# Designs tried in a protein design run: designed miniproteins, single chains. Part 52

Each design is a single chain, and the fold is of that chain. pLDDT is the mean over its residues in the fold that is shown.

## One batch from the design tools (miniprotein)

Design m1785
Fold by ESMFold2-Fast:
Structure m1785 (fold): chain A 78 residues (1-78)
Amino acid sequence: MIVEVRGTDPREVLRRILEALEAGKRAYGEVTTPAGERMVAVGFRTADGKIEVQVRGGGGDDANYDEAREEALKRAKE
C-alpha cells in the first residue's frame, strides 16, 4: 500500500513519509511552499531493510515538476 501526503512544509511531509515507511508502507509526497516552490518525495524500504527517501524539486518550472512527479510515483509503485 502506498501512502500519499501533501503539504506546504517539507519537514512535515518528510515526517509523514518516514512514519509510513516505519509502518511497512511505501510513501509519496508533494510539497508546494508558500514561496511557490514545488517538490516531490518518494520513500521506500530496500531489500536490505534500509529506508531511502528521494527528493526532487522543479524549481518553479512546471514541466520539470511534472516529470519529477511521474518518476517519483513510478518509483513508489515498484
Scores: mean pLDDT 72

Design m1786
Fold by ESMFold2-Fast:
Structure m1786 (fold): chain A 62 residues (1-62)
Amino acid sequence: SAAEIAALRAQIAASRAAVATVRAFLAAHPDLPEDVRAALEREIAASEAGIAALEARVAELE
């Protein structure tokens, strides 16, 4: 359905924007504590996996 595809694309765009924001933050703060950096890097990886799953779902719909 067009509405479902539109909603999924909006979620993908929002998730990509969030990942870009966290990456920009990491680049701006090279002196972050190791545990904080590692936690944010794990969050980026999880978000990227989620984006890939949403993109696969969009592809299956049409």
Scores: mean pLDDT 88

Design m1787
Fold by ESMFold2-Fast:
Structure m1787 (fold): chain A 71 residues (1-71)
Amino acid sequence: DVLEQLRKIALPKEVEADKAYYASLTPRQQAVVDARRRLAKEKGRLPSNAEIAKELGISPATVRRILKEIE
């Protein structure tokens, strides 16, 4: 609640630009973007579609389709 409002006000510009784009996505697309970002940070490299699929409990083909839609 309060932390989310504070985040809206005080985000760094790069993160804020990504947030504006993120807000335009569907909840499904947001979930894929979140999983990709999290796994990339965790592994220090881009995750595979299979790794994102495991995180979200969906198929790798679904992940690939969603990523194609948002790119």
Scores: mean pLDDT 69

Design m1788
Fold by ESMFold2-Fast:
Structure m1788 (fold): chain A 80 residues (1-80)
Amino acid sequence: MMPSVKELYEKVSKAVEEAEVEDIDDKIAKANGLSREEMLEELRREIKEIGEILKKPELSVEEEVAVALRLIGIAFELGL
């Protein structure tokens, strides 16, 4: 069974909201030119933006794929 993009968003969004600075890999933060705290805030901002996109009544296939890839990237950065 394939999870929907909304199911993936709910899971990743919850993980980002529950994440503490300790959950951020310092190497990933430094690779982005950020501190661990700044990286966590950046991930929270990106999750908010994705949430706004998902409020649209219809998503194009391109938008759905882009959102899914972003969510997978965030999950990877959090070690999920």
Scores: mean pLDDT 78

Design m1789
Fold by ESMFold2-Fast:
Formats: C-alpha cells, sequence, structure tokens
Structure m1789 (fold): chain A 91 residues (1-91)
C-alpha cells in the first residue's frame, strides 16, 4: 500500500513538473505535455485520487492564461503532496 501511494504520488508530481517545465521554458516542447498526461494516467491507475488531481489540473491548463496556469499547478502539487502524506500516515 505504501509503495503504491509513493509511486502514484511520484508519477503525479512528475507530470506536474513536466508541465511546469513547458510553461516556464523559452522554447516549449509539446512532447512534455504528452508525457505529463501519460504519467498522470499511470498515477490514476495506481491511486485514483492522486492521479485525478494531476489529470484535473492538466485538463484545465489549456483554458487558462500562463500566470493562472502556474497557480493551478502549484495548488495541484500541494494537494498531491498533502493527500499522499495523509494516506501514508493513515496506513
Amino acid sequence: EEERVRRAAELALRALELVLEYYTSPNPDPSLLEEARRLAEEARRIDEELGEIALRALEQLPTLPPLEALELLERARREIEELARRKLEEL
């Protein structure tokens, strides 16, 4: 259980990191967004709650201006870290 939570959190956070790289890059690479979505989907298959936070953020990003997109990513990162911490503390 702990390994599954840690793995799902790792994948979800990595997905958000790739998207952050895309939005902060002077030469954005669209493949970063494709890889991020793949990782978020893998996270969801391992732990639905952790993966859904990442996927929800990725789905909303194309509709937001860059500053708001960065704020959404930061909130999603904190939600994933907090949820993973609570799950690991519970069991």
Scores: mean pLDDT 82

Design m1790
Fold by ESMFold2-Fast:
Structure m1790 (fold): chain A 100 residues (1-100)
Amino acid sequence: SDAQRRQNARIGAQSVADRYGDVVRQIARDYGISVSTVIDYMTDVFYANLVLISQGQIAGATDDQRMQAIRDYLVTDQGMSRAAADRAIAIYRAFRQAMD
């Protein structure tokens, strides 16, 4: 169910925040937002990813194609503003880059 996918996304985002707390805190400082807001944006990205995978819409996609599909889903299906969706993607990318 979509409720289960959102719960799984929240659990995933919280697990990441618990493991990589220093990275999440740095992103919160860099964007001038709370740690809770970073976790909320990560939850939205993880949820969109789980939905798109379940629908087969990102099978074989590149990272850029996947991020574009997630952004479009957040705007079109979740009613997020383009600015908020762009911020969610930027936060997720910043997190991924900081772990590499």
Scores: mean pLDDT 86

Design m1791
Fold by ESMFold2-Fast:
Structure m1791 (fold): chain A 65 residues (1-65)
Amino acid sequence: EEKRRKAEELIAGLSAATRAGDSDAQGKYGAEIVKLVREAAELSDEEREKYHPAIRQGADALRAG
């Protein structure tokens, strides 16, 4: 679950940066999350199931659009 754990770490980092008001850190974590969403959108349904639910939702939305 390396992809899921990485997503959890990035989401936690984004939350912490948001609470601290650190806009630079927010941008950094946000960009990494977007990368994971784009990667997941290009994968098969089976591979996407291994991603964090939030990343999977974003990937599903990208594929639908």
Scores: mean pLDDT 75

Design m1792
Fold by ESMFold2-Fast:
Structure m1792 (fold): chain A 94 residues (1-94)
Amino acid sequence: SNKQKFLESLDRWKESVLRSTPEKLKPWVLEQIEQINKLTDLRFKYRENKDFLKSSQYSRQMWQLMLDIQLKLGEYYGVGQEYLDYIRKQKKFI
């Protein structure tokens, strides 16, 4: 199912993020992942009820948290300012 494929992709993404997360940031990243999991459940609950507006809103919140994790990790590892600005720009258009 489309839901199963999405959840499998999300699990691979979470595994990749946790492998790249330094111990100092791990508690914060785990908190964001818990929120992403809750938003993912809400997204599918509302989608199954054909409330596509609320499903879209929860999906956007989920994507914003994923970008927050990428931004925090990028800042920690000292990635270039242009890449950080690109992530910030993506957050504005979700």
Scores: mean pLDDT 88

Design m1793
Fold by ESMFold2-Fast:
Structure m1793 (fold): chain A 69 residues (1-69)
Amino acid sequence: LTKEQKDKIFEAVSSVVGEEKAKKIVEKAEELVKQGVPPVSAVAQAAASEGASTGDIIKISNAVQEALS
């Protein structure tokens, strides 16, 4: 992830789950992206691993997709 993409993803995720959880989710997603996972899928997987609800995962995925398009 570029710094600009990471910043946009952090804003999108924090708008749904708050800054503390967003920081953990973005850090996990960055590691998944380094392993070859696409950014939207990486964020969704990281959010699920941090205990985000299905509804929040959907909102996050949509917000991240919009932020990166």
Scores: mean pLDDT 83

Design m1794
Fold by ESMFold2-Fast:
Structure m1794 (fold): chain A 61 residues (1-61)
Amino acid sequence: RYAEIAERVRAAPSAEEALAILREAGLPALASWMDAAGRARPMPKEGALATVENYARLEAA
């Protein structure tokens, strides 16, 4: 299940579309993260992919 969502996230053309896929699946979809300087930064597509890959690994176990 989560492996299929991970493939959809990889195929997404933008971070916004990747986050929308996570929201549709009921997974955490944080729009921003805090950098080392304490500034809020927009979440990159790689962050969304890492989130779903963690869930896919737990599903496979």
Scores: mean pLDDT 71

Design m1795
Fold by ESMFold2-Fast:
Structure m1795 (fold): chain A 78 residues (1-78)
Amino acid sequence: DVEAIAQALRDDPFNAEALALLAEAYAVIGDDEMAERYLAVADTSDPALAAEVRRRIAAGELRLSREQAEALVKLVEA
């Protein structure tokens, strides 16, 4: 649920799991620079989670569809 992820980031902008999902969303839409920026923030709170998400991005094991990724990015950038 992309609305729940966006809400988690509004409630806590350092929520590592929500930041990791946002990084996956940017990776899905092809914005690797923004994906790495959000992963770097997640890494400051949870380095193990950030490493796992970098592995998923490299392997193509992404949890969001393209439609979900586009919706999440739009919600966060609005």
Scores: mean pLDDT 83

Design m1796
Fold by ESMFold2-Fast:
Structure m1796 (fold): chain A 70 residues (1-70)
Amino acid sequence: MDEWVQVEQGTETMPDGSTISYSVVENTKTGEKFVGLSYSGPEAEKRALELKEKWRKEGVKHVVIVRRPP
């Protein structure tokens, strides 16, 4: 069974008060990374897409974005 451990987390607040939260988990056997992003609000949606591209440039294969309900 593959073991995933959280190696990073963060939260950002946008100028409009919308928020984004993220967690990065790494597979202990393969070194493969998974990023979960959640956002609330339109400026946080734009920021989530920017962060997705950042992590893809860094070689992260799995980046999932989820909209939080208001």
Scores: mean pLDDT 78

Design m1797
Fold by ESMFold2-Fast:
Structure m1797 (fold): chain A 99 residues (1-99)
Amino acid sequence: SREEEIRRLKERLMELLGVSEEEVDLLLEAMRTGEATPEQEAALKRIEERIEALKDPRKRAEVLAILHRLGLLLGREFATSEEDIPAEVERNIAQWEAL
C-alpha cells in the first residue's frame, strides 16, 4: 500500500506541476537520502519555481500536502518516527510549506 500511495502521489504531483516523471524521481531520491546531487538540486529548484508559479491556492495547498506526505513516507523507510526523518528532508518540507 505504501508503494501504491507513493505512485499515486507522484502521478498527481506530475499533473499539478507539469513536471516529468524523471524530475519527480530525482526529488523523491533527494527526499529519501536527505542529500542532493547537482542534478537533484536542479530538479528541486525547478519544482520549487513551478510551485511558486501556481496561482490557484487550492492547487498550491494540494502540492504542499503531497510533498509533506511523500517526505513522511520516504523518511519512514529509514526512520521509526517523524523525529528520525533526515534533517534535510524536514528542512525542505518546511521551506515548501512556507511558499
Scores: mean pLDDT 72

Design m1798
Fold by ESMFold2-Fast:
Structure m1798 (fold): chain A 80 residues (1-80)
Amino acid sequence: SLLDEFEKAVAVALLSQSTAGVEPYIRRLKEAGVPKETMIEILEKAYKTVLESNEFSEEELKKLEETKERIIEMIERAYE
């Protein structure tokens, strides 16, 4: 599903510290009528899964948190 693809794109973005792959999904989900709150819930779920499934250095953890915040900002900016 589009929601599953978004969750995977978020996980990839968090692990690569690159948000470029997330923007097209945010746009498509908004056009499909998915609420902002649903996208944020999926982001939080993906973030927890990434944290539980991987070992991170202090530097990597900081970048992960920064990437999560950038995705939240992208979601917020996409809505009115």
Scores: mean pLDDT 86

Design m1799
Fold by ESMFold2-Fast:
Structure m1799 (fold): chain A 64 residues (1-64)
Amino acid sequence: MSREQIADEVSRETGVPREAAALAVELAENGVAPEDASRVLVRQFGISRETARRAVLLAKELLK
């Protein structure tokens, strides 16, 4: 899948904004730990830690 397709899927499945999903994909692709990546998403987008973590984990799953 392309990065754009993964970001669209993450946004749809988790309900995060597409920009947050795109960042989750980028952080997952760069090997950032889910806890650290979720912290970045919480800080930038004000989403819950649980939702941010789900977005990052889904992005990692779809990248494989």
Scores: mean pLDDT 83

Design m1800
Fold by ESMFold2-Fast:
Structure m1800 (fold): chain A 75 residues (1-75)
Amino acid sequence: MEELFKLSDEVVEEARKLARELIAQGKTLDEIIDAVREHARKLVEERFPDATEQERDLIIHRAELEARVEYLRQQ
């Protein structure tokens, strides 16, 4: 479980970076969330292929929430 949270932290950081780039490009919240979800899913599948569907969903959901927070912080 702790290893999944460590990977989750990395996925969250990549989600922040991707969200910031997409915000700078003028993308909508829905477009940002869709891109972040897809990227997070790909990373979890690649790095933790043995993770359960529920564990993958939790990591993806955390990445989505972080992208929403970055959008709300837009400067």
Scores: mean pLDDT 79

Design m1801
Fold by ESMFold2-Fast:
Structure m1801 (fold): chain A 96 residues (1-96)
Amino acid sequence: MKYSKEELDLEVGEALVEIHIAVTILAVQREFGKDAAEVVRKAAPEAIAKSRELLRQGKTVDEAVAEALRTIAEYSEKQGYKKVAEFLRKEAERVR
């Protein structure tokens, strides 16, 4: 693949966000079980898309990760997983 430097930096940033989401899914599965982890997985594509737009706007990877976690938290809360949403919001605050 041929990338500009800006496109390469964006793809690297997106990969780091995806790694953080993957680690978060494993943590949710450990603390809250498989059903909770599946809810987080279903929210991941939208969270990644929002993170990519923030990276395109020149936001940091940490800011993109925090917004991805907040997006997943909102979806989880709407599905009735309020404790999972609280966990994800606390993780978003730690990333900053």
Scores: mean pLDDT 84

Design m1802
Fold by ESMFold2-Fast:
Structure m1802 (fold): chain A 81 residues (1-81)
Amino acid sequence: SYEAKIAEYEERLKKDPNDAKAYAELAEALFHLRRYEEAFEYLSKAVALDPNLEKVWEIWLKFSSNPERVKELQEEHKKRA
């Protein structure tokens, strides 16, 4: 279940609070549960930690109502890395 996946990644983040992949996986599970505000908060955290993690941008593009804005954000973050 998505709830079990959330619990697993929250436990991982408790041990490693800088695990960008764990934040991205948490966000994806939250999007499937329609908890959009929490999902975007975790996705933003994942981007801040690792803007080169393709999984983050794939998730954002999939669930965004404005994919062009997401592409702009991806390019902005690439320039910072």
Scores: mean pLDDT 78

Design m1803
Fold by ESMFold2-Fast:
Structure m1803 (fold): chain A 67 residues (1-67)
Amino acid sequence: MDKEKVKKAYEILLDLYEGKISEKEAKEKLKEILKGKVTEEDIEKLIKDAKELKEKGIDPRAPRDPP
């Protein structure tokens, strides 16, 4: 498991969530960092999940729902 690559991927998703970068830029950066580790479909899912969390007002790093 590439800890450094996972951290960079998370930062890209956070930038996308905060609106600091576009979906296209996030997709390209994720492809570069995670090349050979995930499929293009996995990258698209990560971007979609980040967008859904933004719509719900949930930080992708947020813990679980309250009990």
Scores: mean pLDDT 70

Design m1804
Fold by ESMFold2-Fast:
Structure m1804 (fold): chain A 78 residues (1-78)
Amino acid sequence: PDIPSEKWQKAKTPEEQEKVAIEDIDKLAPYPFHPSSLRAYIEREFKETFGKDLSEYPKVVEHLDKVLAELEKRLAAA
């Protein structure tokens, strides 16, 4: 399995960074993460790898919010 941080490190443009973040969110969503842990991971990678705040990427925030809502729904059903 690929290390997510390597893909993130290779993303140099905002479009590439957005794409990598969305793909990583989709890849991690099937795992039994607490929703807060997934958000914290994505926020950390933006800060540590890109030196950016996640809030600067509204499409990533929107996608993450949709994924987290689905995870919360699955946890409530379990």
Scores: mean pLDDT 74

Design m1805
Fold by ESMFold2-Fast:
Structure m1805 (fold): chain A 56 residues (1-56)
Amino acid sequence: MALEVYKKLVEAGVSREARTAYVLHLAGHTLAQIADILGISEATVRRLLAEAEKAL
């Protein structure tokens, strides 16, 4: 499941940060948890998730 989505994101040229954020989202992490894990703002997490979804 997550590995197939991750490979598709890699093939689409999505950044490593956006791929990591999206995999964490699929694993059930909230935006706040992903922001804390990656050391970024929730606004940046939303942008990374939107980038990953646009590539899918």
Scores: mean pLDDT 79

Design m1806
Fold by ESMFold2-Fast:
Structure m1806 (fold): chain A 89 residues (1-89)
Amino acid sequence: SSERINRIEQLKSDFVDRADAALAAKDVERLAQLIRETIEQLRSLGIEVNEKDAQALIEMAKESVLDAQMAIGALEVFVAVEILSLKKE
C-alpha cells in the first residue's frame, strides 16, 4: 500500500539523518545500534532481511568509520530496492 511505502521511505530518511550525525561523531557503536534498530523496524513493516546479512552489517559498522559508511550505504541500497519492488506491485 502507499501508506506502507511512505512509512518505509520515512524510516530510510530518519536512518540517514541519524547515521550522518553518528558518523560526524565517529560513534561506530551508535551506528551499529541504528542499523540493528532500522532492520528490526523494516521487519515489523513486512520487509524480510536475511539474518546473516543483518549481522554482517552490524558487525561491519563496529570495525571502523569507513566500514560503518559502507554498511550504511549497503542498507540504504537494500531499502531503495525494496521500495522500488513495492512500487511495481
Scores: mean pLDDT 86

Design m1807
Fold by ESMFold2-Fast:
Structure m1807 (fold): chain A 67 residues (1-67)
Amino acid sequence: SAEDERQELVIVARQLIKDARDLNSGSALNLAQQALEIAQDENATVKQLKLARELLKQAAEEVKALR
């Protein structure tokens, strides 16, 4: 469901925000924060949720590169 997808995105976004702060990655932090805002919006469209997932993928790749 869309609610289950939003909850998954929120969990992933919060973890990436923590990782980005720990690694001092402003870019990854910005991407993860944008995704969190979309995931917390109850009116978010399927297209917006897809964008949030792509933003989290980019944030995760940046975090991985810094480890």
Scores: mean pLDDT 87

Design m1808
Fold by ESMFold2-Fast:
Structure m1808 (fold): chain A 91 residues (1-91)
Amino acid sequence: ELLEKYKEFLEALARRLGRKMRESPDGVVTLEEANEIFDELRKEYPDVPDEFFEKAREMLKEAIEKNNGKISFGDFGEVVRKLLEEFEKNA
């Protein structure tokens, strides 16, 4: 149940970030764009625990900062993988 909610949230996050990457000339998403997407998803997925949501945001922020203020599809894939792995460990 809870794992399914997290996967649904992460899938929506992946779809929105992927769309922004396709619309971007560089195929990347900025920290500002990522934060906007997180704020929108928070409203759409109110059942996702605040702790998980904040952790996802923090990990994405770290990935963007590590990649010179942008996040590639590969970097985003690593963030999603780590989040799912950590959640599955606690499910």
Scores: mean pLDDT 74

Design m1809
Fold by ESMFold2-Fast:
Structure m1809 (fold): chain A 57 residues (1-57)
Amino acid sequence: STEIARKEVVLAILKAELNFAKLHPNDPNQTKTIDEIEKEIKEVEKELKKLKEKEKQ
C-alpha cells in the first residue's frame, strides 16, 4: 500500500537524521537527543510492522 511505502521513506529519513545527530551531538539547532530519534525510529518500525500485518490479512 501507499502507506507502507510512505512509512518506509519516513524511516529512511529518520535514520539519516540519527546519523546527522551522531556527527553533531552538541549542535545548538539540534533539540532532539539521539535517544529521542531512536525512539521515533522504533515507533515508525512498529507502525510499519502493523501495516504489513494488516495488508497480509
Scores: mean pLDDT 78

Design m1810
Fold by ESMFold2-Fast:
Structure m1810 (fold): chain A 68 residues (1-68)
Amino acid sequence: DALRRIAEIAARAGMSSEQVEELIAAVRDRDLATVERLARGLSDEALAELARLLPPDFRAVLERVRAA
């Protein structure tokens, strides 16, 4: 289940339980702005791993965060 794996990666990267739940909800709702905001706190390694599990539009957001 991709959503479970996303939650595990975010939690290991230091996100709080509340932030992890917000991220999962944003992915389900296709809320790119919320995903971008939450992703700004993640390491380059966590961003790369999440990018492999997310649809192309979310991956573009994560790559922009990583490049900034």
Scores: mean pLDDT 80

Design m1811
Fold by ESMFold2-Fast:
Structure m1811 (fold): chain A 82 residues (1-82)
Amino acid sequence: ERIISRIAHDPSINPATGKQRLAIDAGSRDGLEIGQRVEIIAADGTRIYGRIIAVSEDSSAIELDEPAPASIQQGDEVILIS
């Protein structure tokens, strides 16, 4: 199955890099690893690309490649693509 999780909370900005980060309710128990690529799909069909930057047993952090549009929020689908 290609949907791995959903965004666990609204996007935040990493002040050190200026890039947005997201958390998801999936981690190493779900086979996730640092460096894997993800696609995020908003409710309106907007898509954005990111990568996993941190993994815990039950949760992971994603850094977005570009600033998220306002349509990206908690509950949006996250798909593993590599």
Scores: mean pLDDT 74

Design m1812
Fold by ESMFold2-Fast:
Structure m1812 (fold): chain A 99 residues (1-99)
Amino acid sequence: MSMAPETERAYEAALREIGRIMLTEKVSFWEAVEKWLRKLGLSEELIEKIKKVKTDEEIEEVIEEIRKEFPDLPEALLEVIRYIAELIRNAETVAYAPA
């Protein structure tokens, strides 16, 4: 893993907010991620695209769509969204099921 320090700090801040949503609303991590993305103002279509990414090119396409719709969003947050999309892609088709 090679994250820039600024991106790592933004990622930690995002995880703290996601954790707050989990604690406050009593939802799962992935549901909290979706709520956090909605809080940023992302459309349901963009959130679904993030959940369905399978390739690096698809991740970049979603990031460019977010950048176009949200030009005021900090680049560090775009990198956090990219990292979350990579985690979803790498999760061996199942994020989690309590077994």
Scores: mean pLDDT 74

Design m1813
Fold by ESMFold2-Fast:
Structure m1813 (fold): chain A 89 residues (1-89)
Amino acid sequence: KSRLEGYKEVLESQKEEIEKRIAELREKAAAGDEAARRSLAGLLAQMAVLYVSQGDLEKARKLIDEAEALDPESEAVKEARKLLEEVEK
């Protein structure tokens, strides 16, 4: 079994909780919390990968753009951007 498949199932089952967490992190990042900004970028990249896998490329792009603006050096953000570009071809 792929670790990514198991993670995808967990993420889908907890999507609402993750979205609430993202909203909380957005508020903290806007207030200048650097740790929240980095955590937000990672979570947005993970949610973007989920949306790409579901075919919602418009939502995925918006989340990746936001994550990239918060932490462009994040490996998760870079991987999500690459995945989006591959599936848009």
Scores: mean pLDDT 76

Design m1814
Fold by ESMFold2-Fast:
Structure m1814 (fold): chain A 89 residues (1-89)
Amino acid sequence: SMQVTVEVEFEKRGDTNIVRITVKASEPADLVVRLTDLESGERRARAFQIDASGTKVLEFESDGNVVAEALLQRDGEETLLARAEGKVP
């Protein structure tokens, strides 16, 4: 079975707060990261590929606490593989 980890970090760049999401996968896959703002409930998603066991870094802008979910889409099904919460500094 595939193993996936997700980590969330906040970084301030000028006047913008960046949420950096690091996804690591044990095998190649097409994955989606879904970022949820915990105050508003707004959801944003980004699809990406890992062609070999490796790491993908994704960046979003957010001024609030967030949940990042790494999802596998296969055969018309969506599977939650990993979840991490980030708190704004």
Scores: mean pLDDT 83

Design m1815
Fold by ESMFold2-Fast:
Structure m1815 (fold): chain A 77 residues (1-77)
Amino acid sequence: MEEIVKEAFKAAYDTIKELKKRGASEEEIRNVAEAVAYETLRHLAKKKGITLPDEELDSLARKIANEAIEKYKKEEE
């Protein structure tokens, strides 16, 4: 699980950097980062034979996206 979470965080973080570079809004960045984290978690969980309910995947993806956004904001300061 930890590896899957790290990969999802990295994917979200890289997406946030690219969107910020292109001048995307904070709402757009959050929505896309959440979607990227969700898809990465779902794909890797399936590959590892881990089954998680959609609600748990969604909750975890939102948490990962929020943590990635916070890290990016700290690096901007």
Scores: mean pLDDT 82

Design m1816
Fold by ESMFold2-Fast:
Structure m1816 (fold): chain A 79 residues (1-79)
Amino acid sequence: MSPEQQLRKLVVQATGYEILGVAALLEGDRRRAAEYYLEASRLYREAARIKRAAGYDPSDVQALEDAARKLEERARRLA
């Protein structure tokens, strides 16, 4: 699988977990929302690692790392 195909898969999965996190919050399940946000963060960090290894621009890597950090912050506020 090409790095581009792997990156698309990881970003789609991360976005799916963000949507699940929002859905859990709407149902009042703060703990489950935090779990989903942490899983989304993990996937964005994996995508950032692949971009760095594939020689992408540092700004593109940083954008994914920043997305992961914001999701970790959201999860911490729910704990």
Scores: mean pLDDT 88

Design m1817
Fold by ESMFold2-Fast:
Structure m1817 (fold): chain A 98 residues (1-98)
Amino acid sequence: MDELIREVARLFLALKAGRWAEAEEAARRIAELIPDVTAQEILDALRRMFALVEERKDDEKVQKTLELLTRTAERILAGEDPEAVFAEMREEADKLAA
């Protein structure tokens, strides 16, 4: 479980930073861990998500959500326990949704 979460975090940060080679490598590793999903499908889904975020970049709620996801991914890659990070970030996400 931790390996999948780390690769998802790596993929998110790589895409945000425009590090395409790192993003493709992370997507390939995720595809190895999830049955019936290809690296291309993962990359295409995330590209669509980032396009929607860019379309709404002036939306304060979208900006705060992106910052929360970025902090979550950075903490997971820094070696923090994913379950502890998710518990803490879930509380912040619930406050944004209210």
Scores: mean pLDDT 74

Design m1818
Fold by ESMFold2-Fast:
Structure m1818 (fold): chain A 67 residues (1-67)
Amino acid sequence: MVEVKRLPAHTVDGQPVPASFAVPNVLDLDDAQIDELVEQLAKELGLTPEQRERIRANLRDARAFFA
């Protein structure tokens, strides 16, 4: 199943937002944000380096496909 990721405190449109539940939309993620999400997934799920790179590529491809 698709897992819901929580984001730390961040800024949206110049407004500070406290840490909360946030489901990232792949279409709204920059390359740097995708890399950060993949690193968090790797730590939480114990992914191998190979799995991490594959997920990163898949997320970028998905964003490009739906853009």
Scores: mean pLDDT 63

Design m1819
Fold by ESMFold2-Fast:
Order: sequence, then structure tokens, then C-alpha cells
Structure m1819 (fold): chain A 90 residues (1-90)
Amino acid sequence: EVEELRRWIEENREKILEDAAAAGLTPEQAEFTIEKGLEALRAEKEGKPEKAKEYLLEAVGYLTGNEELVEALKNKDYEKGAALLKELRA
């Protein structure tokens, strides 16, 4: 899961930034999300994977205000998460 989380962030970084910009999100909101991602990675290194998930879910919740998106990411359903982000942008 630690490696999955890190790889997902890396593989989807460009998409995340593009979607954030397309949705009209501020740099502060994008940076908050990245900051929580780094905190999550640090928690993983300390053997606290559930804490790491909480940090990422906090970022998604703050950014979108969408509970369904948080649930999708918690279940590692990143395809559904991406689809919900598109709906929020529309």
C-alpha cells in the first residue's frame, strides 16, 4: 500500500495538477493537497498506513467537499475518483 500510494501520486501528478487548474482551484489548494500527500508518505514510513490514508482523505475532502470522492479513494477506486473530479468541474 505504501508503494501503491506513492506510485499513484507520481503517476497522476500531471493529471491532478491539470484537473485542479481546470476546476479553477488556487495554487494554495493544490499545495495543501501535495502537503497532505507528503505527510501521508511520512506516516507510511513510520508504519502508520491508516494515518497516511487519513491525510490524503483530508486533502481530498478539503479540496472538493465531496464525501463520495473521499470514499472512492479510501477504497483505492482511483478511476471512480477521477470521474467524480470531472463531475465536480462540470
Scores: mean pLDDT 68

Design m1820
Fold by ESMFold2-Fast:
Structure m1820 (fold): chain A 85 residues (1-85)
Amino acid sequence: KAEEAKEHFRKAAAALAAGDLETALEHEEKGIELTRELIEEGRIAEAYEVLAAGYAAVSELPSLSPEEKATARAMAEQYRALAAA
């Protein structure tokens, strides 16, 4: 489930980079749904890992400003730290 959610967010970022908004939204919705299920199941550390992977993928988008990329990287690091706690 967590790996599936991470893969959906990676595919969403790849689709956004390619300009395929429809595919990006589909994968984002699936990633969000799986992350919500992890939270509801009490699998909070895995949910944080998914969020970290999602922000890491977003930080690689060529359309983002340097400031937006820095923010996404900082969020990825924060959630990665929370998952390890």
Scores: mean pLDDT 80

